# Designed miniproteins, single chains, continued (4): the designs that were tried, part 86

Each design is a single chain, and the fold is of that chain. pLDDT is the mean over its residues in the fold that is shown.

## One batch from the design tools (miniprotein)

Design m14983
Fold by ESMFold2-Fast:
Structure m14983 (fold): chain A 69 residues (1-69)
Amino acid sequence: SPVQEAANKAVAARILAVGAELEGRTDEANLYRQAADYYGKSGDALEAGNTEVAEEYRKKADELLAQAE
């Protein structure tokens, strides 16, 4: 489901944030944490039936993830 996809992406981004932080890559870790937060917000918006808002949050998360990589 789209909700499960958002949840999975949020978890993946949090794992990446922890890895970056352990390597001393603080700026990248911060970007991964922000991406995880936006994926979580996307999932919450989907649960509320706000598909348009969910897509906006997902796009922001994807952009933050790309900046960190």
Scores: mean pLDDT 87

Design m14984
Fold by ESMFold2-Fast:
Structure m14984 (fold): chain A 91 residues (1-91)
Amino acid sequence: HSMRRKEAIISIVKGQSSSVEEVIKKARELIKRIKDLDAQLAQLKKDGADISKILAVEIAREIERMLVDIYIEYLEIQGKKEEAERLRKEL
């Protein structure tokens, strides 16, 4: 990671979380949301929903994925590599 990216990630996560344990909890909540969105997306595709509705859910999923990736990178920066790998396996 670049030094600027590392600093940005630390700043973002520290502004929103009081502890490493809280970051892990929030990451798991995001993973659950991603799985719920994946299930919703599968149902929409099965039902032949409008492309615009499918795209909206896909965009929401990608945003949640970006957030969980930031939290996982923060855990790696904090030396919590084992916790980060467990979260990646839950995805």
Scores: mean pLDDT 83

Design m14985
Fold by ESMFold2-Fast:
Structure m14985 (fold): chain A 60 residues (1-60)
Amino acid sequence: SMIEKQEKYLEELREKLLKKNSSEAVRSQIDAWYKDQMATLEALREEQRKKAEEELEKLG
């Protein structure tokens, strides 16, 4: 799934940023950004889940 690839990219980017930054304040900002991005992707995943469910109902 493209959403899963995007999630993996965001997770890797978060880890890379955290690895470069030991400040608790900066780490909190990175974590907040990551959570916001993941929430957006979760909304898109829910839309795709609904479409997949409708397709499954039609095909058996």
Scores: mean pLDDT 78

Design m14986
Fold by ESMFold2-Fast:
Structure m14986 (fold): chain A 62 residues (1-62)
Amino acid sequence: SEAEELIKKANEALDKGDLETAARYVAQAGRKAKTDEEISGVVAVAKRILDAGGEDLLVQAA
């Protein structure tokens, strides 16, 4: 799905240390998530960003 693709891109950005790009992709994925699996994936990425100190970036991307 489109949400699944965006979640993958967000995780790739996180693996590279690009929190701003990851926050933008996860915000887009959150708007497109329809299934429990997709929602769970969005939450997992958001938690990774929060654990890395990117709370402000998540708020800014929303």
Scores: mean pLDDT 83

Design m14987
Fold by ESMFold2-Fast:
Structure m14987 (fold): chain A 73 residues (1-73)
Amino acid sequence: SFEELKEKYIKELKTFFDYVVKRAEKEGRSDVAEQIRKIGDEALKKINEAKSPEELEKIFDETYKKVMKLYYS
């Protein structure tokens, strides 16, 4: 179901954010870690409000790219 798909994406994003935040903190990049947390909070809100699988996939993809750009900039 669509709700099961949302739960899967929420779980995957939370796991991803937990990992990259901890890594940024370990590297002494507390400012980057804080920005990643804010991106994560916004992404989770958008997923909850998503109305289609296509929107869900777009939110996930855009969020992942945003975090990766920030982390490797």
Scores: mean pLDDT 84

Design m14988
Fold by ESMFold2-Fast:
Structure m14988 (fold): chain A 100 residues (1-100)
Amino acid sequence: SELEEALREFEEELERLREVLGGEAFEEVRRHALEIARELAELAGKTDISEEELELLADGIVLEAYRQLERNKQPVTKENLIKVMDEQMEKVKKSAEALK
């Protein structure tokens, strides 16, 4: 199944990132991503989103930030990941306000 392969690759990328950052820094990045995921859910009007769905969204936000740093040959640090996640969230907020 393509979905099962994609989920396995997703989990493997998260594990690689945890190894690069260390556990404490990874958990701080994930916590920050969970706050962004909650804000995104509120912007989308998703009041019925589960904790499991929020965690999956947060993990996706972390991996996209990681992929952006890798593509741009930037250091994979907690500070750089948080900065990229914040910049992406601000773009989403500006797009949402422009559609009002």
Scores: mean pLDDT 82

Design m14989
Fold by ESMFold2-Fast:
Structure m14989 (fold): chain A 106 residues (1-106)
Amino acid sequence: ALDEAVELLREIGADEVAEALEEAYRRGQVSEEEIRAFTEALRAAIAREGAANVHVTVLEDPEDEELIGIVLLDADGRIVHAILMRSRRERGEAMLARLRAAMAAA
């Protein structure tokens, strides 16, 4: 699960995100099930849009720069999937809701 996610992230040029995901897994912040769901969403996005048009980004806490989550974006910059850190789930869900609302308003 993790190895496949890392390989796909590197395929789209997201090496720093791949490293962040591996670290999150080592710290017990994400489950294997959450990684599998993210990997399937990433694979589907690549198949639909092409690797060059698929993007991932990190959500960081502006107060301490700690990783909150990883977000998968389509070619239009819309959120298609997200994986959130266990210790920061409530904050991550609030940030993700704000991002989705901002995208819907654009």
Scores: mean pLDDT 81

Design m14990
Fold by ESMFold2-Fast:
Structure m14990 (fold): chain A 62 residues (1-62)
Amino acid sequence: APLRVFLPASATPEQAIRTAEALAKAGVKKVLFETDSPEVAEAIRKAGEEAGIDVEVRVRPL
């Protein structure tokens, strides 16, 4: 199963980027991110792609 990471509505796009980069350095190749913000979701997807991680992002209400 992929690693699951929840980012709260208070998370910034910068925090999402740092999280994706940290997971790439740790050798994680696939991760599922859940967030309440479409903006954060876009930042995670872009950062994950650039870092070489297969990321799935789901936007969900709190």
Scores: mean pLDDT 70

Design m14991
Fold by ESMFold2-Fast:
Structure m14991 (fold): chain A 76 residues (1-76)
Amino acid sequence: SLEEELKRVLEELGRLQRELEAIVNDEIAANPERFAKMTSEQLYQLLKEKHPELMARLEEVVKRRGELVEQLLAEE
């Protein structure tokens, strides 16, 4: 069902977000002064440069979540 697929997509999104958080925490620990001065947008660009595959996968999963939510709303 679409609900079961959405559940799986949300679980994958959660896993990717935890992986991203671990990477961010490791980068902050390595250079805390650099990250203390960064905006969220600057941090996002840095993550895209250092971890392009992870960021691309996150974008794909977020897009799939949106598609499934729209389909579920259309079935009501």
Scores: mean pLDDT 80

Design m14992
Fold by ESMFold2-Fast:
Structure m14992 (fold): chain A 59 residues (1-59)
Amino acid sequence: MVLKDPLTGKEFTDGDELMQHIIDVLREELGLPPPAPDESNEEALLRILLAQAERVRNS
């Protein structure tokens, strides 16, 4: 099964690739700095979720 990024429509065969793409898009949208060289997808996602939660709290 092919996975599609709902934000860009790009197709991926691996969930990890899709997750990395979503993280990159959300990081850019939220104006966050680029990830650390060895940052995991879980660490990047947690950082995005915290930034998104703060934004929602102030909206």
Scores: mean pLDDT 70

Design m14993
Fold by ESMFold2-Fast:
Structure m14993 (fold): chain A 97 residues (1-97)
Amino acid sequence: GKRLVLEAVARISMLVMAAAVALVNGDREAAAEYARRAAEEAIRAAEELLKAGAITEEQAEKVKEHAEKAKEAAEKGDVEEALRHIGEAIDTLAAAL
């Protein structure tokens, strides 16, 4: 279980880092796209980790709720709000380690 959670956190964190780099470079469109992709990865990770028994149903629902809010924020161009919600999803997954 723990290895799968760590791998999911690493994948999501790489996309968050890409979004942060894009923001520093003034590329808000690229930042929003990376944030949207991070949110989609978090939703996918929550479903797969729940199926694998690596996280609880409550943890999976919290990750999905934050990831869905992040996706909506990213689609509206609110990158800062999207990254805040992705951070909450990562924190929820990390608590399962």
Scores: mean pLDDT 90

Design m14994
Fold by ESMFold2-Fast:
Structure m14994 (fold): chain A 68 residues (1-68)
Amino acid sequence: SAELERDIASLEALIESLRDEPLSQLLTVLNWATQELVARYEAQGKLDHAAAIRAYAEERKAELEREK
């Protein structure tokens, strides 16, 4: 889905924009952005898209935490 691909790209851009910030700040903002996207997709009945956003965010958080 082009919408899902754009939203994932937006989360990647958000992570990159915050790469010089403390990890705690980056994770706080990423969690907030992830929750907003999930809530939007769930409100639209797009449960598969919501699950994909959650899975993407969980994987990226784990990677970021392993980096430091």
Scores: mean pLDDT 85

Design m14995
Fold by ESMFold2-Fast:
Structure m14995 (fold): chain A 91 residues (1-91)
Amino acid sequence: DEEVIRRIAEAAKEALREGVARGLSAREVRTRVLNAVIKVLEEAGEPSPRVRAFARAVEDAVNREAARVEAGELSLEEGAERVIAEIDALL
C-alpha cells in the first residue's frame, strides 16, 4: 500500500510540475494528472481501499483547484502548489 501511495503521489506531483513548467491549461494539467494516477492504479492491479481513498483524495484536490484556476480565482502555479501541498499532507 505505502509504495503504491508514494507512486501515485510522485506521478501526480510530476504531472503538476511539468504542466506548470510547460504553461499548459488547467484542463490539460488536470487530464494529465488524472491519467498519471489511473496508470499507477492499473499497474498496481487490484488496489486496496486505502490506496483507492488516497487516489480519490488526489483526484478531488486536482478537480477542485483546476476549477478555481478556470474561474480565475488562482493562477495555474498557485493551484498546482495547493494540490502538491495537499498530497504531501496526506502522506
Scores: mean pLDDT 88

Design m14996
Fold by ESMFold2-Fast:
Structure m14996 (fold): chain A 91 residues (1-91)
Amino acid sequence: MAELDSALKDIFYGQNIDSAVSTIKTLLDQGKVSKKSVELSILSIVNFISPLVFGRQAKSIEEAKEMLKEMTKPPWKSKADALLKVLDIIS
């Protein structure tokens, strides 16, 4: 979990985003994290941001994915694109 949390923080703060996505993929491929734990972590991150951008929280991972697709402007775009890429890996 610590490695997943570190990678997600890198995405959130815009640090080494490509390396963070690669790390999450490696953790999933090695079975060190579950798809469900990654989904719940992404939902948590989206719900930290979504009140500031949309004035509401996502009720599901599917709603969170749609919110991320709508985050098309800096500083959110690069973070949203990275989180969407992670969600595509686990779908």
Scores: mean pLDDT 79

Design m14997
Fold by ESMFold2-Fast:
Order: sequence, then C-alpha cells, then structure tokens
Structure m14997 (fold): chain A 81 residues (1-81)
Amino acid sequence: SMEEESRKAFDEALKQGMKLAKEMLEKVGVDEAVKAADKLGAEYKARLSPQQGRWAATGAGAAAGLAVMYASSLKLKEESE
C-alpha cells in the first residue's frame, strides 16, 4: 500500500540519515551533518514519487535532529565519565 511504501521510505531515510549525520558530526560538525542530510533528502525526492519523497525528506530531517541530540548526549557522557 502507499502507506506502507511511505513508511518504508521514511524508515530507510531515517536510518541512512542517522548514519550520515553521526559520521559527519564526529568529523566536521553540525553544519556539515545537516547539509549531508539535506542532500540525502533531495536525492530521495528526485528518485521517488512526490508522496514518498516528502516522507523520505522528513525522515532525513528527523535523522539529522536525532543524530545531533545523540552526539550531544555522547559528549555529556564523556565529560561526566
């Protein structure tokens, strides 16, 4: 169904965006991680249907936000431990 396909697109974009954002955060910082997630979202929009592309872009954006929060949590843990 379109709902299952949209959810799959969201989940895949979230997973790929999280991986990219974590790698970029460790190497070059927040701005570059956000740019990488934006590029990933644009690639999905170009290759998927408009509905799937919107969900994939939302997943990539959510992944960038979650990766920033996760990286901030890890830095707090490193300072506390």
Scores: mean pLDDT 66

Design m14998
Fold by ESMFold2-Fast:
Structure m14998 (fold): chain A 61 residues (1-61)
Amino acid sequence: SAKDLIAGLLVREGGLSEEDAERIAEAIVAGDLDTAAELLVRHMGMSRERARAAAEALSRI
């Protein structure tokens, strides 16, 4: 459920595809915030600093 909620947020607010959002959500739920941040940089064009902060914030959902 946390994974689906995070993926839904990334699609609705981040404009990500469902596939990319699910991959990022999986990394977050697994506690792999480094991978989640790298995917956010790649797919959303975030700075590494913002991506890390976003991954940490989403991990608290």
Scores: mean pLDDT 84

Design m14999
Fold by ESMFold2-Fast:
Structure m14999 (fold): chain A 90 residues (1-90)
Amino acid sequence: MAEEVREEIRKLLERIVELSEQARAATDPEEKLRLQLELYQTTMQLLDLIAQNPEVAEEMREEIIEALVRAGYSREVAEAMVEVAINEGK
């Protein structure tokens, strides 16, 4: 169970980074908006999964923060997002 959750978190982190890079590279306004909306939805899905699995997320805290920073969030914002999501799950 914890292993499946870790895999899902890593999959979401990978997708968040990919979507962020694609959104930055996109020149078409409609395509850029579509990618930004998908990035937002994927990030919300990640935070919900973290809230449902706070112990697993705590073990992966630095990995999650680094991926969010890579996706364009400041470290301060990334740390706050993860902290709030973990606390919601407790």
Scores: mean pLDDT 85

Design m15000
Fold by ESMFold2-Fast:
Structure m15000 (fold): chain A 89 residues (1-89)
Amino acid sequence: MDDEKEQALTEILRSSVSQLERGTPVDTVKENLKKGLERLGFSPEEAEEIVKLIETDPDKAIELLEKHVTLSDETKQEIKRLHELLQKS
């Protein structure tokens, strides 16, 4: 699988985590994450579903993403961290 795509995904996830930790509104972070996923080649519909799953069911988000990209344990932890921050807002 494309290592550049996995790295870019990890950077987008880390950016989203950083934005939430700085107090950026959840809706703004979700929109930025969706646009980031679209830039990685996900369709608008796929990007929206991934963002929704990160918020509601991070294990399903990981499963869906792994159909496209092999995820490192670090990337899986970033998805879980992002889920927790989205729930705390």
Scores: mean pLDDT 82

Design m15001
Fold by ESMFold2-Fast:
Structure m15001 (fold): chain A 77 residues (1-77)
Amino acid sequence: EEKLKAWIDAIAETAASLAGPEAGEKVRQAAEDAYKKTGGNLNVAISAGMKTVLDAGGVDAATEAAQRAAERIKQVE
C-alpha cells in the first residue's frame, strides 16, 4: 500500500497542478477503485490513475506524473 499511496500522491498532485484540484481527486478515486476491485493489483491502479491524468491534462501531464511518481517511489523504497 505504501507504493500505491506514493504513486497516487505524485500523480494526483501533478493532475491538481495542471488541471485543478478536482482532477487530482479523480485520479485518487480512479486508482483506489481499480486497486480495490482487482484485490490489490498495483499495475491496474497505476494504469487507471495515469489514464485519468492523460484525460485531464494530456500527454505532458501524464509524462510529468510518471516522473514525479518515480521520485516518490524512491523515497518509499
Scores: mean pLDDT 74

Design m15002
Fold by ESMFold2-Fast:
Structure m15002 (fold): chain A 85 residues (1-85)
Amino acid sequence: TAQQLLEQGKKLAEQGRYDEAIALYTQAHQLALQQGDLQLATRSDVQVAFALGEKLLAEGKPEEALRVSTGESLRSIADLVDQEL
């Protein structure tokens, strides 16, 4: 389930495995959209933005991290995730 994907992603993020966490959050978001659950989709998007922001800061990309933290569009966040996965 999307909830399972979110929980698994959180555990990976706690281990600094941001790419794997982001992949699971992105899957949760897509599943939520397919089900019409906008609240869960938004929650998943927030987790992607948070994890991606942490990863970008760790990689020395503060400008990109700032963009995702300020609520960049979902498509832009998804495009960044697809490039890094």
Scores: mean pLDDT 71

Design m15003
Fold by ESMFold2-Fast:
Structure m15003 (fold): chain A 95 residues (1-95)
Amino acid sequence: MEEAIRRAEALRQVLEQLRDRLREQGDPLSSVLDRMIQELTELIEQLRSGQSPEQVEELVRQLEELISRWLPVAVELTRRLVDEELRERERRRLE
């Protein structure tokens, strides 16, 4: 349980950083990341609320499923942000 919560909190922090950067750029994907962050936060809170072992197993399964679903999105968004940063740096250099 504790390891699953730590992994979810780590992913949530990454998604929050990506959301903030996308919001700065005016990218509408920032709203999608807000929903993902909310879903992760709700599952973390449910896991911390003193669930039975059977409920913990189901919640951990749901959390792992979300991580598997959101991880490729986080990777793709990181790639896009790196690409945009490189392009912006090149633009400033050529001014």
Scores: mean pLDDT 75

Design m15004
Fold by ESMFold2-Fast:
Structure m15004 (fold): chain A 64 residues (1-64)
Amino acid sequence: MGRVVGAGGSLAGVHSTTLGEDYLVAALDPADVFREGAEAEVLEVEGDYALIRVDGVLGRGKRV
């Protein structure tokens, strides 16, 4: 459903191919890290915000 297009520690840029949208995602646990190229799944969307899972790591995304 999407992919990490850029990552820096607990922050990632995610492109959703299903929605055609880009998100800036922060991991819910600050000890978790994202990796570029990882698969992302958009679980829930509310307005400009989304709950996104990347290889089992949950993040809070905001549409950019």
Scores: mean pLDDT 82

Design m15005
Fold by ESMFold2-Fast:
Structure m15005 (fold): chain A 68 residues (1-68)
Amino acid sequence: GEMEELRKALERFEAAMARLDELSRVQVEALLHEVEEQLKRAKELGDEETAKRLEGIRERLRAHLATL
């Protein structure tokens, strides 16, 4: 279901964060876009725990982009 897809997306994003220094600017921007879409979805579903974790990933991606 929708919540299961959010959990899978979160796991995929966390795996990508472990490889963040290996990603190009274009890949980081694409990842940020995906995170923002899933964050919007988590908020629409009222999944506050997943939304909070996605917000943390979004802020880390934004900080990393500022260094590129």
Scores: mean pLDDT 85

Design m15006
Fold by ESMFold2-Fast:
Structure m15006 (fold): chain A 83 residues (1-83)
Amino acid sequence: APPVGTEDTRAANDALFDRAERRVLEDPAGASVSDLTIALLGRAWRGEEVDPATLEEMLRRIAEVHGVDVEDIRRLLEDARAA
């Protein structure tokens, strides 16, 4: 389970993750693979499961605007997690 932080730290992290998720879903042209990574890692650090439909939507939007395959994005996320 993720550790319980201070309320200020939690609020700052929530804002960061929310902004990243919004960029991917609402402003995909301004979103990056880094934004997607931040959003997904944020949920993982909280021990939250990402709904498969939401994950697919996020991957689809990033893949579409960058002209890449979803498999390439998955590889980038795996590399980011390994680093």
Scores: mean pLDDT 65

Design m15007
Fold by ESMFold2-Fast:
Structure m15007 (fold): chain A 62 residues (1-62)
Amino acid sequence: MEEWREFGANSPTADLGAKLLELQEQRRQLQQQIAQGDTSAEAELKEVERQIEALKEGNREG
């Protein structure tokens, strides 16, 4: 379970972690849509990535 643990493990149970998980799932879906040729998903992907980065930065102190 090393690979499963690395990919899906350490999901935070906090509110921040729940939001991050949701955004990461959306990013994955959008990436798949783009890979299939749906360029309209690019704008949403960038927005989701921005939110993920903001959450990561907000979770950090100093």
Scores: mean pLDDT 69

Design m15008
Fold by ESMFold2-Fast:
Structure m15008 (fold): chain A 95 residues (1-95)
Amino acid sequence: DDEIRAALREAAERLRELAEQAEDPEVRNALLEASATLEVLAEQENLNKQVAIQALDEHIARLRALLPSASERDQRLLREAIAVLEEVRALIESA
């Protein structure tokens, strides 16, 4: 699905941009790992919907776990990243 692949690539790029702004190395690494996962999913010839949703859920959970201890700046970046991942998840689920 070209629409899903395009959304995955756009989300991966957005997460990389957010990672460049991150102050905490742990927040930066979590965003970069989520971005890398989205790129891998975008390159799959046959995307397994359940596997993709599970991977997204794991990254969303990791980013949410970082929120309470993050700086105000990193909390904003994490919330934006979570929203991006939730939008991609909804698109995959509705396909």
Scores: mean pLDDT 88

Design m15009
Fold by ESMFold2-Fast:
Structure m15009 (fold): chain A 75 residues (1-75)
Amino acid sequence: SSTTVTTINVTTVMNMPITTTMHSNNVGIHNTMNSSISSGSNPSTVTSNMNGNVTTVNNNSNGSVNNITNGVNSS
């Protein structure tokens, strides 16, 4: 359910490199296998926005396992 999360795009940062305005809905849905990468290889939080802007947030932990879960899990 949830009309909002079903049609929104996810941030392609945890699964893919940093990119501009990308519309995906299955990139960060099941990242269980890549959990090691998200926690070990890449920074704790890497923010890539549709504005072609990249921001690495390492000191601030959001507590989201994936990008899509963040929107649904909080609300």
Scores: mean pLDDT 42

Design m15010
Fold by ESMFold2-Fast:
Structure m15010 (fold): chain A 68 residues (1-68)
Amino acid sequence: SISLHSYRFSSKEKAEAVAEALRALPEVLSVRLEEITDENGNKLYLLDVAARAEADAAVRAALDAAAR
């Protein structure tokens, strides 16, 4: 089965680091990183990930490591 993960970052550096870490995982099927501007002119980075359910723990670990 496939799990969908969605995360929001205020830091482009952290968002890109997480995206690169996730792309390196063999069970990750797709990674989409989108830059949006909120109503106050602030940049937000939306990360959408599709991965095999068996990779859920590895996806969480990569997010935790890069977000710290």
Scores: mean pLDDT 79

Design m15011
Fold by ESMFold2-Fast:
Structure m15011 (fold): chain A 84 residues (1-84)
Amino acid sequence: MSLGERLAEALRIVKEAGGEIPLDELVERLMEELGISREEALAIIDTLIALGYLRRSDASDPNTSIVINPNLEDRIDEVIEELE
């Protein structure tokens, strides 16, 4: 699976959860659906945050929820397709 496909799957998971998901739940779902390690799941999430697709709902809380960037909610399906 390409990096783009992994990034697309992570965005799809957050979208299916209604645009917001607890960090630990996102990590667990990525591990289950992609067959990857916790470290790889966290790296995918960090990459999507660095690219501006995802945000931490509270940057000061290590147990925060992960949210889709509100500026991209209406375009998230297009972004997922572009990453695949």
Scores: mean pLDDT 81

Design m15012
Fold by ESMFold2-Fast:
Structure m15012 (fold): chain A 94 residues (1-94)
Amino acid sequence: SMKDEIIELLKKAVEEAISLEPDEEVRKKLREALENLIKEMEKMSPVEAALYAVIFMQEVLDLFKEKKYPEEVIKKIEELLKEMQRKFQEVVAA
């Protein structure tokens, strides 16, 4: 289903972000936030799920920028956000 594709893309993007996160406490918080969002996404329309996935990735980017991580890390999170934004546009067009 389209919602399953959104959830799988979000899981993949967040696991990539977690792989770049050196702080174990931040990694744990990101996983817990992801699990909570996925539970809520089951109640959402595909468009709402895609929107909240974009919001989640934007918040991850904002967190990484606030923590002043290396430019290479920030650019990788920006690319993951762009992938999620492309999926949102695809879902809205469907």
Scores: mean pLDDT 88

Design m15013
Fold by ESMFold2-Fast:
Structure m15013 (fold): chain A 88 residues (1-88)
Amino acid sequence: MEEEIEYLRETVGERAAEAVRAAAQGDEEAALRAMALLMPEAMKRLKKTNEQVIADLQKLQLQAGKEPVEISEPPTEEEILEALRRAA
């Protein structure tokens, strides 16, 4: 876990590392923030476009029975966080 947190700090940033650490300790809001910060990087590594990331977030909201929030391209941290919060 600590090695993974250090990797995130070096590659994504301090905020992502802190969010993952807090999420591991049971902080639900920190878990949503960690997902919002890591999702764009994970999708980029998987060669997904911003358009595909937006489509995936809208699909999650629809599957949760929520009307999808409007997401810009590229999606902002706050838009991703709101979409994940609505889908949870």
Scores: mean pLDDT 72

Design m15014
Fold by ESMFold2-Fast:
Structure m15014 (fold): chain A 97 residues (1-97)
Amino acid sequence: SEEKEKRIFEKALEEIPKSMVPSEALRKAIAMYVAYVNRVPEEQIIGVLGSLIGLMKKIGKEKFLEILRKEVDYLRSIGKDDVAEELEKYIKEAEKE
């Protein structure tokens, strides 16, 4: 489970173009969401990333980060405090940009 989630995180992070999401903190937050919250099969990563980036463009970065903050609470509720802390760190870094 944990090894699979880490692999999905690394794959998602690799697939997010820097031209579309210049913020490294925001790319890491999105990759964590895909790996640990959404938990999609590897073959669906590109499609899900496209949907998330499209949502961010539609509602704006501020509202998008608010959605990700709710997922921090979800991760804590299921006992994944270490993952929740890491996601919250990247959200806070992205908010400062």
Scores: mean pLDDT 85

Design m15015
Fold by ESMFold2-Fast:
Structure m15015 (fold): chain A 65 residues (1-65)
Amino acid sequence: LEGKKFEVKDPSLSPYLQELGAKKGDVIEVLEVHEDGFVTVKSLTTGKVGTIPKEELLAFTELIE
C-alpha cells in the first residue's frame, strides 16, 4: 500500500477525506501504513498530510495504476 496512489471517488462519506480537503477526482498517495489500521496519506492536489482508516480509504477511493 505504501507509495500507492488512490483516486477519490466519494469524499462525502468520509470525514477524514473531508479534513484533507479532498474532492472527487483528487489523487491521494499513501505515505505510511500503521499497525492500528490507519494510514498516513498526502493529497497530491492540496499537499495536505493526514491520517485515515485503511478501510475508509479502500471504500471511498480507487487504486490507480
Scores: mean pLDDT 81

Design m15016
Fold by ESMFold2-Fast:
Structure m15016 (fold): chain A 71 residues (1-71)
Amino acid sequence: HMEARLRFTDDGVEVEVSPGGRAEAEVEKKDDTYHLRVRVEAGGRRLEIEGDFTKEEWEAMRGEATFPLDA
């Protein structure tokens, strides 16, 4: 199985994907909100994840999350 791993920081996000895949992550900070967009290409598929988080929610998420990527 392929997976994407996201790690949240104070002002951004880091993304890693299993070998053979490609991932991009963007964060736009506006006042007290963070707009997250993650784009992953793996196994001939494209996945986009998008969300809005408050400053408190973003800081509380300091860590990592894993997303399965099945072809």
Scores: mean pLDDT 69

Design m15017
Fold by ESMFold2-Fast:
Structure m15017 (fold): chain A 91 residues (1-91)
Amino acid sequence: GKENELAVRGGEAAIKGGLNGMKGESRESISVGTAAAIAGAGALFLARHRPESIKDEDARRGYELGEKGYKAEDPLEAGRLGLLGATYTNR
């Protein structure tokens, strides 16, 4: 299955969304972006080392939200979407 690949891509997208959040001008954007990057790194670790712990639905939702975060123009939205995506894969 491509589930492990999808969860890896979701974690990477969440990290990128978090990094975009950290480039924001507000303390809130930087804080949320940092949380998203850390949570995304955790999701990526699980996807690579314990892929069996991640459900297909959670991997898909995490990927979709992480990608939206990565593509978001607003840094706060990028961080929030990245964090939400990583939360699905870190269950």
Scores: mean pLDDT 82

